Designed miniproteins, single chains, continued (3). Designs and how they scored, part 61

Each design is a single chain, and the fold is of that chain. pLDDT is the mean over its residues in the fold that is shown.

## One batch from the design tools (miniprotein)

Design m10226
Fold by ESMFold2-Fast:
Structure m10226 (fold): chain A 67 residues (1-67)
Amino acid sequence: SGAEKAAEAGRRAVEEGPDGAAAGAAAQSLYDVGAISKEEALRLIELASDPARGVEAAELAARAGEK
């Protein structure tokens, strides 16, 4: 359920911008390679879905995932 919620948050961020889906994927990828904990991945997605900082967080997550 936590992983599903993270994916849903990332998808919701897409409604604000196209980087939202990438934010979700980036958080998952970062966790998978051991760069961040599951808790940190969920927090990143949470920030990405926040209306006040969703775009900024989504762009940062997308860049991290693509690098």
Scores: mean pLDDT 57

Design m10227
Fold by ESMFold2-Fast:
Structure m10227 (fold): chain A 65 residues (1-65)
Amino acid sequence: SAAEALAKAEALIAEAEAALRAGDRQTAMNHLEQAERYLLLAYLQGAVDEARALGARLRTLSKQL
């Protein structure tokens, strides 16, 4: 479901933030890549506004890599 995809993306984004704080750019990049796939799935399932909000957060983190 869209809700499950959003929850997985949010968890992966949080893990990426933790990895960036620890200086682990490779782990952060892997988590953000996986989160992007779940956000695309949520978007295609109609969770447009929620996927857009999490996508903005993901994009901000990606600029730090």
Scores: mean pLDDT 87

Design m10228
Fold by ESMFold2-Fast:
Structure m10228 (fold): chain A 60 residues (1-60)
Amino acid sequence: MNEKIAEIAAEILSEKTSADKESVKEALLKGIEKYGLEETKSLLTPLAQKAVDEAVEKVK
């Protein structure tokens, strides 16, 4: 589940910014695994927080 959230959020962010998708995915996944989803979100920019929220909504 965490990997899918990180992948979808990274995909959204890479489309809206010049960020590398794989680097963003790896950073998000590592953060979520170490600190948890809510804690990781609190460390992100508002744009990145919204991308994570959209990713959570899309995971079934």
Scores: mean pLDDT 78

Design m10229
Fold by ESMFold2-Fast:
Structure m10229 (fold): chain A 90 residues (1-90)
Amino acid sequence: SEALRYMMEAGVYVVEAAVLRWLLRHSTLSEAERRAILERILELYRKALAYARQALAQARAAGDTQLVAQAEAEIAALEAEIAEVEAELA
């Protein structure tokens, strides 16, 4: 499944971002180091969002209603995470 492949790719970037968020919370870091990690997390979430959008397009083309719902939920979650990280960087 093309849609499933894109969802799996999105998931890889989400896991990488989650590991960086865990390191950020469990490390004594300078302001510059903390900012650099947040910028990397933002980059990873944006990559995940691009893949989730591709998954949505493929799921719609295939008429896979369940995958459409999953991709839409993932896109909404990623957009919320991106907004939160952007607010932290502002």
Scores: mean pLDDT 91

Design m10230
Fold by ESMFold2-Fast:
Structure m10230 (fold): chain A 66 residues (1-66)
Amino acid sequence: MKKKITITAKKLTLEEAQKAVDFAKENPDNEVYLKIEETGVEAKIDPEATPLANLSRAAGAAVEAR
């Protein structure tokens, strides 16, 4: 059973993306999401991708939500 875990950050930054990726690597059996308070967007973290790639994906989700 996969648990959904959401990490909340005020802004989408490389530092927050790094923290989310590290957390996802520690919790491989769980679905980790990064929620950005500024945009209200929630993006799934890919532990196999770089923090920069996850940052880009979350930014793309914010644009599509508009």
Scores: mean pLDDT 74

Design m10231
Fold by ESMFold2-Fast:
Structure m10231 (fold): chain A 63 residues (1-63)
Amino acid sequence: MQDEEKAKELFEKGLELKKEGKYIEAAELFEKVLKEFPDSELVEEAWKNLIESTLEHIKQFLE
C-alpha cells in the first residue's frame, strides 16, 4: 500500500535526523508516523525511536 511507503519515508527521515543529533526534529517525524499511519508495521519502531529521541534530547540538557 502507498500508505506504508509514506510511513517508511517519514521513518527513514526521522532516523537520519536522529543520527545527526536533531532529536526533537526526529521525534516530530516519528510522531507523524504514529498519527497519520497508526496501522503501519512501523508503528512499534516509531514509538521506540520517538522515546529514544526524546530521552537523548533530555540528556543533552542534563549533561
Scores: mean pLDDT 80

Design m10232
Fold by ESMFold2-Fast:
Structure m10232 (fold): chain A 72 residues (1-72)
Amino acid sequence: SDEDLLREAERLYEETLKKLKEAKSDEEIQKILDEFNKKMKELAKKASMLVQVHIMALSGEVFVTAQQLLKE
């Protein structure tokens, strides 16, 4: 259901932000980002347009957070 997909996307988002904050190197940040993007892409394939828009928003926030951390 859309509700289940949204819950899974939000859980993945929260776990990814936690991992990014705990990352110790640029290489680790990149690996976390790559894994997150792969998982979100798989969720988006199963999702309605409205859920896809929400997934894109969450992905954008993760990307911005990773970019800020890479600047140190």
Scores: mean pLDDT 84

Design m10233
Fold by ESMFold2-Fast:
Structure m10233 (fold): chain A 60 residues (1-60)
Amino acid sequence: MEELERRRREERERVAREVGEELRAIGDLISGEITEEEAAERVGPESARAAAELARELKA
């Protein structure tokens, strides 16, 4: 019981951390605070590229 509850809590914390980092990088990239390269260092090149494309779409 306790082990499963702890594992689920750890999983939720990991997902929240990953999502939080990704959203922060996307926001920073859209606002021009960081470059696509810096975003790739934080959230990986695929996520950074998707965020950069979204930023360009929003500016159009």
Scores: mean pLDDT 73

Design m10234
Fold by ESMFold2-Fast:
Structure m10234 (fold): chain A 58 residues (1-58)
Amino acid sequence: SKDDMLNRAKEALETSDWSEELKEEALKIFEEKLNKDDSVEAAQEASLEALKLAEEAL
């Protein structure tokens, strides 16, 4: 489940027009959240945090 969620996040990030550094930072957010709590809620929280990070960079 965690690996599946992480893989889906990675695929979504790779289809985005974000910088490589931003994609790596976003992936780290997903890894940290999912390592603490392997849940859909944690994955959604990571997604929102990553989106805010990207919005600041774009």
Scores: mean pLDDT 75

Design m10235
Fold by ESMFold2-Fast:
Structure m10235 (fold): chain A 75 residues (1-75)
Amino acid sequence: SETERLLEQAERLAEEAEKAIDEGNLEKARELVEQARRLALEAAQIGVDAQVSPEELRRITELLRRIEELEERLE
């Protein structure tokens, strides 16, 4: 599904952001987190409109929380 593809892509970007932080490349990490957040929010919006499963909603919520934690670490 469209939501699944967006979630998978956002999850990959969040992983790349974590790697960039580990490598000390904070500029790259910030860019990746911004991209991940955009896709995660798009997935969340589609999920609300599409009446997705409770499991999918939980996954969206967990991803958004993870992105917020990464954003806080980069401030």
Scores: mean pLDDT 81

Design m10236
Fold by ESMFold2-Fast:
Structure m10236 (fold): chain A 59 residues (1-59)
Amino acid sequence: ASEVEKAVGIAEIEEARRAGLISEAEADRLIAQVRAAKTVEELNAIGRELRALVARRLA
């Protein structure tokens, strides 16, 4: 995965944290996963996890 793709992923996680839709601990964990990601498929999996956490908060 490219640095640009990772930067976009981190920005989305930080926006969710700012909006109060995920915890600081959840955001830190997801950011660490983005930084460790080697493939676009891994980034897509992290994005799905972020969306699942947001959906759980809104339920």
Scores: mean pLDDT 84

Design m10237
Fold by ESMFold2-Fast:
Structure m10237 (fold): chain A 74 residues (1-74)
Amino acid sequence: MNEARLKSAVALYMEENKEELEKAIEEGIKEAEKNKDEERLKRLEEVRKKLEEMKKLAEEAKEKYQELIEELKK
């Protein structure tokens, strides 16, 4: 499966179910913290770190995309 296609499908799902997804994540975090489950907390930290990495990759891709556009306009 193409990563770009998967990413767009996830984004569309998030837009349609943003509130439900956010609530589910918040409830999951709350339960893990209440139970002091270190394994789940570690997994949630990994998920958060991956989200930050995705944001960083998006910014880097945006910068490279702008470089390509500048080159094409010359």
Scores: mean pLDDT 64

Design m10238
Fold by ESMFold2-Fast:
Structure m10238 (fold): chain A 100 residues (1-100)
Amino acid sequence: MSEKERKEIEAVMYLLLGESYLEEGKYEKAIEYYEKAAEYAREAGDTALLARALLKLGEAYYKLGEKEKAKEYVEKALELAREAGDEELVKEAEEALKKI
């Protein structure tokens, strides 16, 4: 397994862990794990995975009541999703922006 593939796996694992905490209403814990996911995605050079992590950070900040910070993360996620050509993630980010 390459170093890049290992970092992509770490990013996905931290995304799943963050989602688990988000579902439990532990938004600050979810943010912690989504930040780790974003770091590993960035190190891996995986633009789509980084966009996913930033979208999840925006969702967690929105749940925490930090709407301005949530909007910033979702807008950055949308930009990266478009760069990656991930049409499904673009739609998810656009829908998230409409709710903020």
Scores: mean pLDDT 89

Design m10239
Fold by ESMFold2-Fast:
Structure m10239 (fold): chain A 90 residues (1-90)
Amino acid sequence: AMPTYKFESLKEFVEYLTDFIKRTFLELAERYGLTPEQVEELLKAIDEARDRLLKYVDEHPNLTEDEVMDLLAREVREISEKFRELKAKA
């Protein structure tokens, strides 16, 4: 893994960014009145995305920050689509 000036490793970077995304979507879920069950489903999707990213980083020691950001952007799109689906049902 390549270290950053703010993070010990790409793994720490992924964990930091996914935690930020988790907090952001939790605030949106509260604002839009998602049910506890919908919030749990959203959190599960975010946790699964984090786990996929961490696994990919662990399996690919030569990953660049840009490649990690591209993977994260795809995961965020999927989470955003899930959020919109849940919001429409709320």
Scores: mean pLDDT 79

Design m10240
Fold by ESMFold2-Fast:
Structure m10240 (fold): chain A 55 residues (1-55)
Amino acid sequence: RPTKEEQLALMEEALREEAVRLAREGYSAREIARRLGISVGTVRRIAREAGIRLP
């Protein structure tokens, strides 16, 4: 049972994993941002950290 801080970290990690998966499938930063409810800048940062180039 994760703590309150661990729950937030796990949710953020899950969002990062989903963004990476969608980026690998060829979705644009804007599309991923709309699907996950996060900013385009956050999606671009996640993709860069994962070594994925977005269109």
Scores: mean pLDDT 76

Design m10242
Fold by ESMFold2-Fast:
Structure m10242 (fold): chain A 65 residues (1-65)
Amino acid sequence: SLEEARRLIDAAFDRLLAHAKTPEQKEVIEKYRKEAEKAFDNGDVEAALRIVTEAGEEKVRLLRE
């Protein structure tokens, strides 16, 4: 359901924010969260999920893993 998809997206960003170590990481994650929320509100759940994936990848790059 759309409600379940929204909960999964919210949980994913909450997890990313909880594990962010620097203000720069938090700022980047929050920017992606806002973009994902806009995509979801426009009915584009696939775009919202892609944005969640991009946020995770960007966090890994910032950590230089």
Scores: mean pLDDT 79

Design m10243
Fold by ESMFold2-Fast:
Structure m10243 (fold): chain A 75 residues (1-75)
Amino acid sequence: SMENITRSIGYVLRAIGLLIDVELEDSIEAARKAIKELEEILEELRKLGDEESAEQVEKLLEEAKRYLKELEAKE
C-alpha cells in the first residue's frame, strides 16, 4: 500500500540521517543513541515486510557500530 511505502521511505531516510548525525556529533553518546534508534527502525521495517529496506538499514547499523568502536578505541 502507499501508506506502507511512505513509512518505509521515512524509516530509510531517518536511518541515513542518524548515520550522518553520528559522524557530525563525533561522540560515543550520539553513536550509542543512533545505534538504538537504527535497531528500532530495522524492527519496524521487518514488521512491514520490506526486506530490501531492512537490508539497507542493517548496513547503516553496522557502519554506526564500526564508528562506535573507533570512537571507544580513541577515548
Scores: mean pLDDT 83

Design m10244
Fold by ESMFold2-Fast:
Structure m10244 (fold): chain A 55 residues (1-55)
Amino acid sequence: MAKLIKLNESWYELTGEEDLILTLPSGKKITIKSGEKFVLHEGSVISGNYELIEK
């Protein structure tokens, strides 16, 4: 299971052994790799099995 760490109100870090799929408001899908930091923009959706960890 992936772990999604909330770093602040916009930034997240993916940890664990599984990748996640981020769907942007445009409908474009991108793969987020374990170890990546990314911004979750308004209207975006994360797909996959993950645990949300707030810091």
Scores: mean pLDDT 79

Design m10245
Fold by ESMFold2-Fast:
Structure m10245 (fold): chain A 74 residues (1-74)
Amino acid sequence: MEELIKKGDELYQKGVKAFNEGNYDEAIKLFKEAAELYEPADPERARQVKAGLASAYYHAGKEDEAAKILAELD
């Protein structure tokens, strides 16, 4: 379980860096992988990463995908 969190943290940090550099497609990929790793180990952290994923989709011009993720978080 701790290994999933560690790998998720690494992917999440890479995703944040990609997002800050304007590489939204890479951020989407990395946030998806991080959320998947967090889901069984830390659902709350997965939820936080999914919020970042929605933001990355929105900035990539994928507003429908962003809206779907945000609806899941309500």
Scores: mean pLDDT 83

Design m10246
Fold by ESMFold2-Fast:
Structure m10246 (fold): chain A 103 residues (1-103)
Amino acid sequence: PALSAELDKVNAEAVALANELLPAVLEVIRKEGREAGVEYAARKAVEAVRRGEVSPRAAVAAAGLAAYKASLEAGYSVDEAAAAGREAANRVARELGLPELPA
């Protein structure tokens, strides 16, 4: 179905962008802390949308995935990493005028 094809495309774009962002987000978290990494992931995802490199929905997912994975790799708990992912995704959604994820 067309809806499944669009969802698969958004998921592929999100994973690709998250993988691109992950090394830099991880470095920011290690040097400046988790909150700085969340802000960095969100900012870079929004910049990618503004350059026409990725869809807004994919950018929301990518920021969340990158912040989540980077937080886990930096040694944060699953709950702390999940919170970082939600915060990064919500920052991108807010900047792009999209609905935020529930807290």
Scores: mean pLDDT 84

Design m10247
Fold by ESMFold2-Fast:
Structure m10247 (fold): chain A 96 residues (1-96)
Amino acid sequence: VTVTQSPSSVTVAAGGTATLTSTATGVSAVAWYRQATGSSEWVRVGAQAGEGTHTLTLTNLTPADSGVYYAAGYADGDLSAPAAVGSGTTVTVVEA
């Protein structure tokens, strides 16, 4: 199984929109996680079914939405742990 992510980083003004993309193979589902700046915790922010290209669209962004966003791919029959994780997209939200 593989998961790739793009872009590697994005900077957006507060109130703006960011679109994150992953391409996954050999998986039954993809879940999106955010690791907030300065945190070790991963919080699930979205999920999509099946293989292929998945997008996470973040709207009305605030500085609290800054962090690294990961796509995690789950193999068929095992949803307890991801089979592959993307390299992450660093999202930086700047106050205007």
Scores: mean pLDDT 80

Design m10248
Fold by ESMFold2-Fast:
Structure m10248 (fold): chain A 64 residues (1-64)
Amino acid sequence: MEKIAEEAGLTPEQVEEAIRLYEEEKLSVDEIAKRLGVTREQVRRAIELYNAEKMRKLAEEKKK
C-alpha cells in the first residue's frame, strides 16, 4: 500500500479506503474522489496500481 500511496500522491489510509469504496461499495472514481477530498486522477491511479499488483501477484504464484 505505501508504494501505491506514494505513486498516487495519497496516504496509505486513503488508498485502502479508495479500494474498499471501489470494490465493496462499487462507487465511481468521481464519488470516491469527492468522499476522500482528493483528485479523480489520484483515485484512478491508486486503483490502476492496485489492479496491476494483483495481476502480478497471480502470475508470480504460478511461476513460484
Scores: mean pLDDT 77

Design m10249
Fold by ESMFold2-Fast:
Structure m10249 (fold): chain A 84 residues (1-84)
Amino acid sequence: SAEEDVKTIKLATENLVKAIEEGDEFEIEIATAFLAMAIQVSILANPEKAEELREQLDKIVEAARKRDVEAVKEAAEKAIEILK
């Protein structure tokens, strides 16, 4: 459900933010992959929102690569709002 997808994205985002703040390169890779998977599952469930969700996924991946916590939070929040 959209509610369950939102909860998963929130948890995945919290994990990624923590990994970036702790500076653990391996945990950042794992957390980024988990968040990307959560958004991809949401894209499959909501094909009409796929383009908007894909845009936020791309921003998350770029922000994670740059270790930009605020950009990760902003893109994840936008993905959640798209799903509501």
Scores: mean pLDDT 88

Design m10250
Fold by ESMFold2-Fast:
Structure m10250 (fold): chain A 65 residues (1-65)
Amino acid sequence: SEELQKKREEALEEAKKLMEEYKDNPGVFLRFGEAYRLLQIDPEKGIEAFEEARKYAEEVKAKEK
């Protein structure tokens, strides 16, 4: 429970930073926004969504140029 709470808090802070970084990329921004929303109401689902959003952002970077 405490480990889950710590992961949730870390993911919330990281999601805020990544939303700012990707504010001009709606596909990435919306995925981190959804993860941020879920982290507040369902920590387990929120962490999962955050990890998926992060993987998507990495794929976008790899595909670009």
Scores: mean pLDDT 82

Design m10251
Fold by ESMFold2-Fast:
Structure m10251 (fold): chain A 69 residues (1-69)
Amino acid sequence: SEEEKKKAEEFRKEYVELLKEMQAKGTSPEEREKFLLKRQLENALEIARENGDEELVELLEEELKKLEE
């Protein structure tokens, strides 16, 4: 839907800004990868919830919990 596209576009803008900040700051490859993965999972989780994909929501929530540890 148009709303889904708009949310994805806004998330992409934040993601690009984040990448630029990490590059300027000299963040380690491991820290960068973990942070970017977290942002991707958060975006995917929001979309999955909107689509009512309960199986995908459960899987994404589990992955996010692993990253918080």
Scores: mean pLDDT 77

Design m10252
Fold by ESMFold2-Fast:
Structure m10252 (fold): chain A 64 residues (1-64)
Amino acid sequence: SKGREYLEKAKEYLKKGEIEKAIEYAKKAAALSSSDNPEIVQEATEILRQAGAGAETGGKSIFA
């Protein structure tokens, strides 16, 4: 699925230190998979947390 594909890209960019791209792809993965695969949403949220976008720092959380 596309959600899984974007999730894999987000992980790759995070590993390369491309934090902004990792955040962008993780948000796309969560948005596409929200209805059909909550496990991908959880993984995407974890990537956002690691990148500093989902933490309690002023970064926006995409979903609960």
Scores: mean pLDDT 72

Design m10253
Fold by ESMFold2-Fast:
Structure m10253 (fold): chain A 98 residues (1-98)
Amino acid sequence: DEVIRELAEAIRELGEEIAELAEENGLEEVAEEIREATERAVEAIRARDVEALLEATKKLLEAVDKAISQIEDEKVKQKLASLASAIAILATAAALEL
């Protein structure tokens, strides 16, 4: 299904952007947590596993909150929050299509 593929790719791209922002701000461990949670979300979409998708999304959002709490740059914090919101919307859309 093209819609499911597009949602998975969008989540992968946003997750990588969030991970890169965390890494650029010295949060390499948090960046790895974000990448792992993003991969699990993409795998859950491919497997059509709503429960796994929601769990992976929760872990991803928790890792983003950790990054936001440790970063001092207000613009970076705002961008991370915006990207996290976009992922939550896409994950919800994906869950409804599964």
Scores: mean pLDDT 87

Design m10254
Fold by ESMFold2-Fast:
Structure m10254 (fold): chain A 72 residues (1-72)
Amino acid sequence: MDELQQRAADLARAVASAMTSAGVRGVEVDVEVDPETGEIRLTVEAESRDEEEQQRNEEIAREALESLGLTA
């Protein structure tokens, strides 16, 4: 249980770090682990000032997730 939660937290931190390094502002990654199934769910939010920044942030999030072996 703790190991799965720690792994989920590490993945969330890695995603947030990758997005921040790519220039995304206000990155917030929520992680939820189902203790019965061990499923890890990530929800990524970021601040954007316009639709162009929002679209770029979504693309960066997708690339970060893929680089870590996750699917958005």
Scores: mean pLDDT 75

Design m10256
Fold by ESMFold2-Fast:
Structure m10256 (fold): chain A 72 residues (1-72)
Amino acid sequence: DPELEALREKYHDEIVAYLVSLGVPEDEAEVLADRVIEALYQIKDEFPDEESLREFGLKAARLLAQEYLSRR
């Protein structure tokens, strides 16, 4: 899917780096980032601009990081 791949190219590395900065190991951060990208793909048309979509992605990543770290 070209739109999904475009979202990966645009946000994946940023989300992985953010998750790692929060204490998630890089290999787990890549898995969580994939989940965030798929979520962004499903809801992208509901956001007024790309910055709002990016902010939502980082918020989702933070929540996933907190959940991961609370289980480990």
Scores: mean pLDDT 82

Design m10257
Fold by ESMFold2-Fast:
Parts: structure tokens; sequence; C-alpha cells
Structure m10257 (fold): chain A 58 residues (1-58)
């Protein structure tokens, strides 16, 4: 889904800028869309990424 890919890109941009809370949220939203599209593997990877960034943001 293009929407999930867009959110993933936004998450990467925010991560690069040090906006870990925003990046974590965008990765989590992207993961939900990937899961709905049937890409469970991708969704799981992005959820783990979001959790790691959330730890950085506290």
Amino acid sequence: MKRAEELEKLGQQNEKQGNYADASQQYEDAAKLYEQAGDTEKAKELQQKAKQLQQQAE
C-alpha cells in the first residue's frame, strides 16, 4: 500500500532529524497498514523499529 510506504518514509525522515517520538508514531501507523495489506513480516519489523525509537524518546 502506498500510504504505508509514505508513512515509513516520513518515519525515516523524522528519525534522521532526531524526532524519535514522531518517527515511532509513523512507523507504528505504517505497520498497521502493512498488516491490513497482508504484509505481516514488514508490519512486525516496523513495530519493533517503533518500539526502539520510543525508548529513545522515552
Scores: mean pLDDT 80

Design m10258
Fold by ESMFold2-Fast:
Structure m10258 (fold): chain A 66 residues (1-66)
Amino acid sequence: ALEAYLKGQEARREGRLEEAVEFYNEAIAKNPNFGYAWYELGYVYRELGRYKEAMDYILKGMELSL
């Protein structure tokens, strides 16, 4: 989970938003309770202009314990 999350952070920092989505989804698949991965995925969807998905993912991240 953490390794995929860190790769997502690097991809997002470099503006590779679609790759960041893939890495955050890998982190979530390995640990569905990884709230930060859900939260970051929400922010990436907002940057992609996908506001409904962004809100759903952000809310999911907020519900999860670290």
Scores: mean pLDDT 80

Design m10260
Fold by ESMFold2-Fast:
Structure m10260 (fold): chain A 61 residues (1-61)
Amino acid sequence: PLVEAVAVEDYTATSPEELSLKKGERVLVLESLDRERVLVRSLATGETGIVPGSVLRPDPA
């Protein structure tokens, strides 16, 4: 099942594959790519991209 998460800190994308997030922004986790990186979709903008897993906290649905 897809899980929602919340950004615990601001994150600025450093590559075209990454997504910038603002602290408190909610995302839908689409895929775990590795230990450090996850593919997410922003619920605020609808944009999809990769972010470090460390900037996310799981949020119950």
Scores: mean pLDDT 77

Design m10261
Fold by ESMFold2-Fast:
Structure m10261 (fold): chain A 70 residues (1-70)
Amino acid sequence: MKVSQEEIDAAAYILGVATLNAAARSAGDEEMAKVASEYLKKATEYFEKGDFQKAIETAKKGIEEVNKLA
């Protein structure tokens, strides 16, 4: 299997957003969970399309927006 650096980076950033979503849901933080879920969905859609650069950018934006709520 050919795995590019962009694909690895995209997967890592998506995992970061997924971890924040799981933590927010566990804590009962509905607002943070909603924001994390939205960016997780968008980043995953780009990843599935093979657009790893947009997946990275979307996941990074999701982490930034979640951090603004903390």
Scores: mean pLDDT 83

Design m10262
Fold by ESMFold2-Fast:
Structure m10262 (fold): chain A 72 residues (1-72)
Amino acid sequence: MEHTIEIGAADREAAAAIGQKVASALQNGASFEEAQALADSLSAADPAYVLTLTFREVDGVWEVVSAEIRPA
């Protein structure tokens, strides 16, 4: 099923870096709860950008099916 994780970042580079870490954690067997906690811990308190990652499970592996970045 599809799941969404939102990441708040100070700039686009930070958003991309956090998104990569979150996606990597899920691909290496982290739970969605662990990935969300990681995203929350790395997200900026006053973000300029929000990255929304949508994941779909394919054969027990989480794949990124969309990535959207917008101003906060």
Scores: mean pLDDT 81

Design m10263
Fold by ESMFold2-Fast:
Structure m10263 (fold): chain A 69 residues (1-69)
Amino acid sequence: MRIEEVPALEEFFSRLEPEEQEELQEELKKKGTKTAEEFIELALEFALKKGKISEEEAEKIKKELLEVL
């Protein structure tokens, strides 16, 4: 999945510093995400951990994206 195909993910990725984006990519490689759902869950948890989104925003984005998958 390309980030440009998911506006909500693109927005929060733009809030991440370049170093944080690299850290997220390393976490994705480490976990070996097999599905778009796993990728979305990990990305949202990472953004929440970094304080880039609220818990409510994370739940809303997750629900919206899972309905589109």
Scores: mean pLDDT 69

Design m10264
Fold by ESMFold2-Fast:
Structure m10264 (fold): chain A 55 residues (1-55)
Amino acid sequence: SELDALIEELVEVLKEQGYSEVVIRIARAEAERIAATSPDPLAEIEALLARLKKQ
């Protein structure tokens, strides 16, 4: 799904930025929680990804 692809892109960006495996697992779990509970999960994860890419 598009959400799954965005979550994987988020994980890849975190790896590129040098975050530890533990932090990446926590971030994945939070992104999956957003996907399950947010009224607009696609927009929320896209916004997170955009902010990460600019840092």
Scores: mean pLDDT 82

